# Designed miniproteins, single chains, continued (2), part 73

Each design is a single chain, and the fold is of that chain. pLDDT is the mean over its residues in the fold that is shown.

## One batch from the design tools (miniprotein)

Design m6687
Fold by ESMFold2-Fast:
Structure m6687 (fold): chain A 61 residues (1-61)
Amino acid sequence: MSKSELASLASGYSILGIGYELDGKPEEASKSYEEASKLYEEMGDTEASKKYKKKSEEAKK
């Protein structure tokens, strides 16, 4: 997958995670953030990957 496609998909999952969080669906939010984190890691964006990994873990609490 191209880096541009990974960026678009990662952004999509991050927005989806925020949407689920606001909708009171922490399990779905956690899963969406975890997918975003993995995609950012594949892109080499370590800072964004860490950010969304943390959001995923916090959403589960």
Scores: mean pLDDT 81

Design m6688
Fold by ESMFold2-Fast:
Structure m6688 (fold): chain A 73 residues (1-73)
Amino acid sequence: MERREQARKRVEELEKRIAENPNDADAYVELGRAYLELGDYEKAIEAFNKAIELDPSNLRAVALKKYAEEKLK
């Protein structure tokens, strides 16, 4: 569907940006959000874990990870 196609393109764009700036915690947060839109909750959690690893004080990444974990239940 069109919305999922847009989220898929956003994932590809964010992966390119992360390849150029691998220490950008915010880029991993946005990648996780794109995976949430696709329904790929496991990949979303992995992206949020990477964001938290890079910046443990990023409470937004922590909150979004918890949200994704609730979706897997």
Scores: mean pLDDT 82

Design m6689
Fold by ESMFold2-Fast:
Order: structure tokens, then sequence, then C-alpha cells
Structure m6689 (fold): chain A 65 residues (1-65)
């Protein structure tokens, strides 16, 4: 169901954001990558773009470590 994929994308994006705030960048990246896959499967191009921006921010932080 597309609605189930949308819900999973939003839940994984929220988990990614929480992990990012906690400084757990590996966990944040994992959840944002899952959110991106769910959003792509649901055909939500705008959400995919926003998640890709979040992934870039996580990768930038990981390079600082």
Amino acid sequence: SALALIRQALENAAKGAEAFKAGDYETALKHFEEAKRNAEAAGMGRLVAEIEKAIEKVKEKMKEL
C-alpha cells in the first residue's frame, strides 16, 4: 500500500532526525536511507528530495569525525 510506504518513510525520517540530534550519524544515515527507499517506492519526489538533503547533512557531519 502506498499509504503504508508513506507512513514508513515519515517514521524512518523522524528516527533519522532523532539520531542526528543525538550525534549518532551512522544510525541517522541508516534511517534516512530507509526513508528515501520508502518515499521512492511511494512516488513522493518532493519527500525524496528533502530526505536527500538530510542525507547530505549527515554525510558532512561524518566527514568532521
Scores: mean pLDDT 87

Design m6690
Fold by ESMFold2-Fast:
Structure m6690 (fold): chain A 66 residues (1-66)
Amino acid sequence: SMKKELLRLIGEILRIIGEIFDLELELKRAEEEGDKEKAEELRKEIEELKKKKEELLKKMRELEEK
């Protein structure tokens, strides 16, 4: 049970990390192109994904403590 839940959380975290990397690549392109509006939108999306990743990491640590 705990091992299955841990693996599921790891899978979700890895997916979010991949999404953050893709968005950071898009952010770099937007900054290079001088698209300040798109860059600001991408920064907000990245920040939301980072918050979600931190929540999942906390949940993972709680499962490891049990």
Scores: mean pLDDT 84

Design m6691
Fold by ESMFold2-Fast:
Structure m6691 (fold): chain A 80 residues (1-80)
Amino acid sequence: SERVERLLREAEEIIKEAKELMEKSTDPNIKKLYETARKLAEEARRLLREHPDDPQAVFNAEVLLTLATMLLALAKKAES
C-alpha cells in the first residue's frame, strides 16, 4: 500500500538521521536518546515489512515512528 511505503521511507529517514547524529554527538545521554529513536524506527520498519496488511501492526508502526520523531527532536534540542 502507498501508506505502508510512505511509513517505510519515514522509518529509513529516521534511522539514517539518528545514526548520523549519534556519531556526531559527544554527550553519552544524548547518544542514548538517538540510539533509542533509531531502535524504535527499526522496530517500526520490521512491523511494516513483516505485517504490511495487518492494520494493527501498521498502526503500531506509526505510533513507534511518532515516538522516534519526538525523541529525535528532543535530542536535537538538548544539543543546541
Scores: mean pLDDT 90

Design m6692
Fold by ESMFold2-Fast:
Structure m6692 (fold): chain A 88 residues (1-88)
Amino acid sequence: MAALEKELQERLDRLEERLRELEEEIEEAESLSPEEKLELETELGMLEIEAAVIKTIAEKLNLPQEIIDRAEALLERAAELAERVREK
């Protein structure tokens, strides 16, 4: 279990870093082209899928609540950011 827990935490760390990069990219853009919106929405959708998978694994294996909470926070942030992309 320790190896899997570490792997999921490392995956969450990478997803959180990527989400931060996308958030900065979106905030710095004055406007987004239709192509840029599609790319960003696709990236955010992939982050949501990965976070949902991590949450499901953590719940099924009764892993620490911290992993579940981090995955939930990531899902909420990605969804909020996708809505911001649509508004630009």
Scores: mean pLDDT 84

Design m6693
Fold by ESMFold2-Fast:
Structure m6693 (fold): chain A 58 residues (1-58)
Amino acid sequence: SEREKRRELLLEGASKGVEALGYYAKAIMEPEKREEYLKKGDEYLEKSRELDRKAEEL
C-alpha cells in the first residue's frame, strides 16, 4: 500500500540520517580525519533528505 511504501522510505531515510550523525560524531572525536568524516556525513544527510522527499511525494 501507499502507507507501507511511504513508511519504508521514511525508515530508510531515518537510517541514512543516523549514519550521517555517526560520521559527524566521528569528525568531532577524530579531528585528524575531520574532513573525510564531514564529507561522508554530508553525503548520508543528502541521501536521507532525498528519501524523505520521495516519501512526501507518495
Scores: mean pLDDT 87

Design m6694
Fold by ESMFold2-Fast:
Structure m6694 (fold): chain A 102 residues (1-102)
Amino acid sequence: SWLAELGAALSTAPDGRVELELGGHRLTVTVEPGRVTVEVDGLVAEAEATEEGGVAKNVTTGDEAEADREGRILKISAKTEAAREAVEVAAQMAAGQARLRA
């Protein structure tokens, strides 16, 4: 899956940054302890790992997503396809962050 490919790319990226294409959009993903940032088409989504999974938001536009610990989307609200991809990827990556031993 693209999540497995992203995880593999992140494991070999010395700065925790990787670029990928998803849904016809080019994403830049940056993983830091406790935070994931996804940038696409000038949109920025920031996400945090929680006990329940991951939560992502774009505070400027109000786009958001929540994922459970398995990476399943529980909630998503986005105005465009690019915004949806950004918050979805960010939430899923944050949910998976605890599995990536920092």
Scores: mean pLDDT 71

Design m6696
Fold by ESMFold2-Fast:
Structure m6696 (fold): chain A 66 residues (1-66)
Amino acid sequence: MRRVRATATADNAGFNAAGETMRKGDVVLIEDPRLREDGHLVGEGELKGVRGPVVIDPSKAEIEEL
């Protein structure tokens, strides 16, 4: 299973399945990450207690492959 750690470097760096946004310093582990045509990283994760699809703006996050 592929995993990536995304650490928000700014507010509004990503969204959980409920539409709640990442704040600067938030961390999410993303399973089976893929890059969309628009440059956003998407995959399965749990952010702020919500499990499901997560969308990350890589310009506002440090992305680390695990």
Scores: mean pLDDT 82

Design m6697
Fold by ESMFold2-Fast:
Structure m6697 (fold): chain A 62 residues (1-62)
Amino acid sequence: SEKNEAIGDAVAEALRAAGVDPETAERIKELIKQGKYDEAAEIVARLFGKEAGDALREKLKS
């Protein structure tokens, strides 16, 4: 959906700005576009901690 694409693009941009490598940022973007929110949030939790992953999951479900 267009909403998932826009959110995926915004999240990938924010991750790259935070120093995440382009390949990992693109993978998270693809997961969001596919509606695989739990998988995307799990990767973010591994990089930035559980609270960051939980925050992303909440944002994607809103």
Scores: mean pLDDT 81

Design m6698
Fold by ESMFold2-Fast:
Structure m6698 (fold): chain A 87 residues (1-87)
Amino acid sequence: MMAELEEKRKRGLELLEEAGRALEAGDYEKAAELAREAAELLESVDPKDIGAIVSYWAAAMALKKLGKEEEAKELLERAKEMARLYK
């Protein structure tokens, strides 16, 4: 379990970094896919991981750029719910 959790967390953070680059490049479809994968992977390791929160937010931003407002709203609300576990 430990090695699997470490690899999942590392992969999730790598995907989040890739999603950020895709957002900066204007590749919103790729950014949404990468950020969503990162969010799911990081949340599977720790349900309150800050990286998962950021990843859901990044995916929502990309989806808004694609005109997918309803999907973006759902992911943004998920990120807000997780963020409420902190101050």
Scores: mean pLDDT 82

Design m6699
Fold by ESMFold2-Fast:
Structure m6699 (fold): chain A 67 residues (1-67)
Amino acid sequence: MEEALKKAKEEVKKGEEAFKKGDYEKAIEIYEHVIITLKEHFPNNEEVQKFIKEVEEKLKEAKEKLK
């Protein structure tokens, strides 16, 4: 679990870098992949659920940039 959260945080940072470069499609792809992976493997972990909510907010912001 802890190693998976560390990996997820590293992937989210890559999504944030894509967002900074204006590559919103890449940021969305990364955020969605992180959310799906964590939901499938850790559905009952409170720390993971909190992190998923943070990533879902980032995903929402990236999607709004494409509209």
Scores: mean pLDDT 82

Design m6700
Fold by ESMFold2-Fast:
Structure m6700 (fold): chain A 98 residues (1-98)
Amino acid sequence: NAAAKRQELKDLILETVKELTGLSPEEVERFRAEIDAAASLKEALKTAIDYLAQKTGIHPMAAYILLLERLARKLFPSLPDVEALLKTMDLINELDAA
């Protein structure tokens, strides 16, 4: 169950970066391989933040906020923004600890 949920969240990270950057199919496949190779969700997020920052030219901290906000909205669409963010962070910590 935890492994399947980690893969679902990795897939969602990839989808979110693709939406934010407009990656080509070739770039998506390369990025997918990097995300899949990450040992944890936190490593996958770091890879996604670095990639998003490089592609958009924004600061890594801004890329982190943007990615986390979009991810939280996808995972918890019915929750208020702050609650969705906190629950997303809790989920990542829980799955990485499992």
Scores: mean pLDDT 82

Design m6701
Fold by ESMFold2-Fast:
Structure m6701 (fold): chain A 111 residues (1-111)
Amino acid sequence: GPAPVVKPGDRVLLVADVELDPSVTSQEEIERLAQEIGDAVRKALEDSGVAEVTRLETAVVSPHRIRLVVEAIAKRDMTVEELAQLVRDAILSVPGVKRAEVRATVEPPPP
């Protein structure tokens, strides 16, 4: 079928599973990286004018795995794949990140 499309004003949910480099071993460094990942994603979305972040949560789910949940309002037309790629690229830009998997979904507006 056609690729799913995001329109200005749509609510978007982004879930990212981030794998850290095995050299990252301290809890303090892991928590700092979680914060840096969140900041990088917010900056990428806001600086590009792609979306306004309404909620951003990071959780350390294991010693080398961080989960990121982002809720945002789209500000321009794009594909869901383009949005997911922008977020993935932002996460991968953070030193100490080995891999990122990003899932983006368009949430219908509340009734």
Scores: mean pLDDT 83

Design m6702
Fold by ESMFold2-Fast:
Structure m6702 (fold): chain A 142 residues (1-142)
Amino acid sequence: MPSDETLEIFREILLTIKEALESDLSPEERAQRIVDTLRSLGLGINAEIAGADFGVLPLLVRLSTPEQEEKLVGIIGELLKYGADINARDPYGETALQVAREKGMEKTAEFLLSQGALEENDDEPFRLASDELLAVLEEVLA
């Protein structure tokens, strides 16, 4: 079960991603801010929090709006240069490609596929994050 400190770290990361999506910074500066925040918290770009996969890319897509697609694609492209796993899963067990399709973000889905994102594999189990981590994600999404 995640500690209160782990939940606060997760909240800080989600708020940083949301701020990066809403800022007037370049895609390079937005990606750098996300990477710098992860590093300041002792996390890599492909971090695992409390035994659950922490995918920056699927979280970035989930926190975005369709109106932010152009900016989102740019940020994803820069994060991939930092070694972000294009097939990483978020706390719901979903990849960036799956979230983009669910949200109708066609340009984001096409970009992810062009960068080597894999289609959903029903034969692969995923680990759903704890209810506490999901509650923090849902609060930031509201």
Scores: mean pLDDT 75

Design m6703
Fold by ESMFold2-Fast:
Structure m6703 (fold): chain A 61 residues (1-61)
Amino acid sequence: SAEELRAFAAELRARAQELLAEAARLRAAGGPELDVQLLEGMAALLEGFAAYFERKAEELA
């Protein structure tokens, strides 16, 4: 349903924010830049999927 897709998109955005926060903490601690880039890349992918599901929810409403 449209409601379920919106809820899932919200969860994906929440997970993306957690990954960005982790990336920021790792960068501040002087952690490996490659690991920071991986976390930021994963967050971007989750945001992309969230946007996709939000658009699909609009089509079902």
Scores: mean pLDDT 89

Design m6704
Fold by ESMFold2-Fast:
Order: C-alpha cells, then structure tokens, then sequence
Structure m6704 (fold): chain A 82 residues (1-82)
C-alpha cells in the first residue's frame, strides 16, 4: 500500500541519516558540500521509487525538485498521523 511505502521510505531516510551522523566527524569542508549533493541525490532516488516515476518524468525534473517533493510527501504523511 501507499502507506506502507511511505513508512518504508521514512525508515530508509532515517537509516541513511543515522549512518551519516556516525561517520560525519572524519572530514573537512569538502565533506559538507559532498554530503549535501549526496543527500539530494539519495532523496531524489527514493522519490522515484516511491512514486514509480517514468523515465520521462525523471528526465523532465531536476534532482533537487524531486528531493523537495519527496520530503514534502513524507512531512505530509507524518502530519496525517497526528
């Protein structure tokens, strides 16, 4: 179901952030820039999986926009649980 997919997506984001938090202390300024780009790419990928986007939709949309839509979807879902 969509609810199950959203729940799984949230858990995948949490797992990714936990891994980053544990590893974060090892590098300088380049790590912050790379981490930001990697976060955008990761979130965009999860949104493609969550929504089942076509190749055409992926090509037509910037990765940052996909990442923002993904986070908005997750926030709306979490808000609906309260």
Amino acid sequence: SEEERLREAIERVRAYLREREAAAPTLAEAEEAAAEEEVVAFLAELYVELEGLSEEEIAATEPRELAERFLRRLREYEASLK
Scores: mean pLDDT 69

Design m6705
Fold by ESMFold2-Fast:
Structure m6705 (fold): chain A 57 residues (1-57)
Amino acid sequence: SAEYEALGKKYGVSVESVKGARTLLESGWSQRTVAQLLSRGTGLSLEKALALVKELA
């Protein structure tokens, strides 16, 4: 969706990374764990990964 594209552009990560994070959140994973995985997978700082995850939650 346009929302995932906008978040990807805002945080400098792929749309696939945003969609993956959303899927994990919908599956009941904690925001902290999803942010850690996103940070490791994309090189995004943990602070920015957590901010992205909070916008998806």
Scores: mean pLDDT 86

Design m6706
Fold by ESMFold2-Fast:
Structure m6706 (fold): chain A 67 residues (1-67)
Amino acid sequence: SLIEEAAKVAEEEGSKKAAELAREAAKLRDTDPRKALELLGEAGKEAHKDGADKAVDAISEAAEQLA
């Protein structure tokens, strides 16, 4: 899924907190999509703080597809 791919990109760029938040979002995508979207928003903020530009883009794309 795009969320799982975003988590992988965040991990590869060293944005560990963003990767953790994206993985939690992936677990909730089918049961609580609203909470998953909220967690992706937090993941995007953490990735931005870390300068993980590819992760920011991947998380944004995943959030758009979930919404």
Scores: mean pLDDT 84

Design m6707
Fold by ESMFold2-Fast:
Structure m6707 (fold): chain A 65 residues (1-65)
Amino acid sequence: DLVEALERALRALEAGRIDEAIFLLETLIEKYPQYAPALQAALDAARAGRIDEAIAQLRAILETL
């Protein structure tokens, strides 16, 4: 589900598995278009190497669920 997938993306970012996190976020954007703007912001931060920012953005999304 969305929560499990977001937790998995967070775990990947924290572990330095950035490519895995990027793949998960890309998949989530396609599956959950209602969250696409927030997920895109997290994806862009992760791609730019701003991992702490990406993590904060994903946590903010989880708070809305």
Scores: mean pLDDT 84

Design m6708
Fold by ESMFold2-Fast:
Structure m6708 (fold): chain A 98 residues (1-98)
Amino acid sequence: MATVEIKMTWTTPTPSPAVQTIRAVASLTTADGTIFTAKAAPITVNAVGKKATVEATIRIELPEEKAKAISHVAGAASDVTSGEGFGGKTELTILPVE
């Protein structure tokens, strides 16, 4: 098994009127069309009246051969109450097999 680490970074598009709870989700597609998904723990954003930059790190375990055949990585985040969606930058790192 290999572990891949997906780091997502986004900025809230408007100043938050209240404390937000945001959940980040990552998806990874391999060249054979297999899709792997994982969720981060909910993130509380206390930047009331300000835009915030938020980061989430999500780890996915998959077979090493599939980790070498990654074709697409996507991430999304949303407010758990309003359902407002946020897109952001994604970075993929393949961690060594232990």
Scores: mean pLDDT 73

Design m6709
Fold by ESMFold2-Fast:
Structure m6709 (fold): chain A 118 residues (1-118)
Amino acid sequence: APPPLLELDYEMDLDPSAEKVKVKVTLRDADGREIASLEAEDVPLEKARQALARFGAKVAEASGITDPLEQLVAMAEAFAEYLRELGVSPEQLRDAAEKVRAAGYTPVAEALERVAES
């Protein structure tokens, strides 16, 4: 069977006085139920832009992978690296990994755990 669909909600709040952003990413199951939420505060705007651009480039590269499992792994690794670049804490990454693993998204959980330990 194909892996269950995991959905991302992305929110970015700009502090115009400091050129910093707060980023919140919410992971949802196929029913729209929240699985995990990850936040990074006081992220320099330029750093957030560069991280998003790298994430987009990796997602575009992964879209060329014809094997569904290899594509899912590449997408999960790109996402975990994006969160690391934003400065999401190792504690948040480990908590999210436990929650997404329990929800059946093993490749995403493994990517988050690997990044948290690096």
Scores: mean pLDDT 79

Design m6710
Fold by ESMFold2-Fast:
Structure m6710 (fold): chain A 70 residues (1-70)
Amino acid sequence: SAAARAEAHRLIVQGQTAFERGDYEAAAEHFRRALELDPENAVAWENLARAYEALGRHEEAEEYRRRAEA
């Protein structure tokens, strides 16, 4: 729905802010919540991959990156 996509976008913005502050775990949590509302959101998958890469969780980052490109 439009409401779910709007809330997902808000969560992506919060995740980006956390990422910019170096709070990669908080960033990942926000991006995961966005994907609960909008599972097909490529931007959220890409940002989740980037957060997991920053956390050193490379296998999970690769999986999330593949979902962003699907």
Scores: mean pLDDT 89

Design m6711
Fold by ESMFold2-Fast:
Structure m6711 (fold): chain A 115 residues (1-115)
Amino acid sequence: ALSPTERRILALLEAFAGRLRDPEVRAAVERQAALFREAMAATPPEEADERLRTLVEGLAGELLLLAEEHRFSPEELADLVALLRELLAVLREAGIESPDLEALLARAEELRRRA
């Protein structure tokens, strides 16, 4: 069964995907959410925090690549920044630090500022 932290992350991804204008990008985010769910379900409890951190960092990186490749609107970039801030907050509440996610958030904010 998924933890409350994992369910919160999936809910945030679902909400973000629903606001995307491009159905191909939305489908890509939904596929990432499905892979996240499967990977966490297969992860042993003793590895859960490290795996969660790594998967969220990878997911954030892939979302940034999608934003650059598909030329996200200023509104979609603002939604991406909000998502990354919420993901970082969820990890921090779980006691998980992620300097890499903080760096990805800074990159998303820079991308939004340049748009």
Scores: mean pLDDT 86

Design m6712
Fold by ESMFold2-Fast:
Structure m6712 (fold): chain A 65 residues (1-65)
Amino acid sequence: MRERVDKLREEGIKAIENKDFEGATKSMQELSRLFVEALRAGDAEGAAYALEAGVELSKLIMAYE
């Protein structure tokens, strides 16, 4: 879980830095899917980690727009 979240966070940050809004949106959607997947698996820590990464990307997008 953490490695998948870390990869999506890094890809999302890179997309935001490159003004690639479609790429950033895709990373956000995949993080949301990982959050739901972790909740269904009973992985509360993984779910929180995915949620925090999604919030971080959201704040970065708002700062660039």
Scores: mean pLDDT 81

Design m6714
Fold by ESMFold2-Fast:
Structure m6714 (fold): chain A 86 residues (1-86)
Amino acid sequence: SAEAELRAHIERLVAHMRKAGVPEEVIEELRRRLEEEIEKPRPEYIEKLEKLKEEARAAGEEFEVDSELAVRLGLLNLLLEELRKE
């Protein structure tokens, strides 16, 4: 199912972030926010893609410990992977 696929992508992102040394608190918040997003209709994921891409492009290079930015970058990665499948 699409929900199971998206959840698998979230787990892969979480595993990658742990390997990169991201704090567990940030990872837990990212997972929570991504789980909220996967419950939304698919068209809303497509709609958010451009906005998240613009935000990540503008702020990504300045990323440090901003958990909100981390969540947005995680959502962007998740949405890009789903878009790539289509």
Scores: mean pLDDT 58

Design m6715
Fold by ESMFold2-Fast:
Structure m6715 (fold): chain A 61 residues (1-61)
Amino acid sequence: MTPAEAYLRAGEYAYQRGDLETAAEHFRKALEVDPNFERARKLLAEVYRKLGRTEEAEKVA
């Protein structure tokens, strides 16, 4: 598993458990490793919207 994929999986796990802040952190790290990781980008934007951080969601969308 690539480092980007590892961060994506960790973020998905946190997201499934309702830990949105931890999920956002892991998805952000996945994008730092692979800026073209569309799945991580979409999930990060979704998590930011759920947290009410719409400005940050717009930056990644």
Scores: mean pLDDT 81

Design m6716
Fold by ESMFold2-Fast:
Structure m6716 (fold): chain A 56 residues (1-56)
Amino acid sequence: MIIERLKEAAELGAKSITESAAKGLVEEAGVSEEVAKELVEGKLSLEEVVELIEKK
């Protein structure tokens, strides 16, 4: 599942995600395109995005 992969990446200290993973987050987890773009650019914490998805 894309959320589990994102949590694992955050725990390992990943600075950004691939564009493919960002597209998966938008399509499968309902993440906004703006948030996904910031994740690809490394401007947003993966841990913060996981928390936002889980709060929904």
Scores: mean pLDDT 70

Design m6717
Fold by ESMFold2-Fast:
Structure m6717 (fold): chain A 60 residues (1-60)
Amino acid sequence: SEREELLERLFKAMVEDDVKRGLITPEEAEKMTPESYFERLAEELQAAVDAAIARQKALE
């Protein structure tokens, strides 16, 4: 589907950027799938949100 093609294109661009920034190795990038990548990204985003909420509560 067109949505799957856009997600695959986005996945490739994001992984290439992460490799360029030294966040992951090229070998790790080859093992990634769009599904595993976006699931990890969602988990990292949720963790960042939870950390921001905890930080705000600590300042109260």
Scores: mean pLDDT 77

Design m6718
Fold by ESMFold2-Fast:
Structure m6718 (fold): chain A 65 residues (1-65)
Amino acid sequence: DEEKKKIKEELEKLEEEIQEKRAKEVEELYKTNPDKKVQDELRKKDIEIGEKVQKEIQEKVEKIK
């Protein structure tokens, strides 16, 4: 089904965009504050964002099934 594939592709693209933004944010923080404590804080934020993204994807996928 082309519709399902299109939605999946769109969700993957959304994930990539979010991950790319996070990567840039992490990169900038490491440039200005390369301390291990900053790494821990960034990791914590990444986990929270990742959970939200995964929940959103799951909800969208269920709607199109």
Scores: mean pLDDT 70

Design m6719
Fold by ESMFold2-Fast:
Structure m6719 (fold): chain A 57 residues (1-57)
Amino acid sequence: SLEELEEKLNKLDISEEVKKELLEEYREAQKTPEKLVLVYTGVLLRAIGEEIDNSLK
């Protein structure tokens, strides 16, 4: 669910630009429901990676 993903991303310390890109990827994936779960997982991993990168510097 797009709304749930948006709420999760808003809790992470990542840029608005990155959040927008990740949400767009998920929105595009909604056109292919069979892939939606995989894209959702990938988007969350990407967001967590950005958070980790910020801490590592």
Scores: mean pLDDT 77

Design m6720
Fold by ESMFold2-Fast:
Structure m6720 (fold): chain A 82 residues (1-82)
Amino acid sequence: SLEEEILKRLREIEERMRKIAEKIKTLSEEDQKKLQPLIDRFLQLLREAVKYFLQGKLEEAKKKIEEAEKVLEEIEKKIEEL
């Protein structure tokens, strides 16, 4: 189901964010600052996804999750370059 797909993707996002958080703690304050706009954007998209999910708007929630996943990929790539 779409609900099961969303919950699975949210779990995968949580696992990826845990790994990102561990890597961020090893970075300088300057490098952490470079990541902050992407982190803020990611968190905004997750909040929107949760809001739509709670409203039963599963297709809209999925679109916000897809946007959040793209930002997460940008964060992961940027960390590899630091």
Scores: mean pLDDT 89

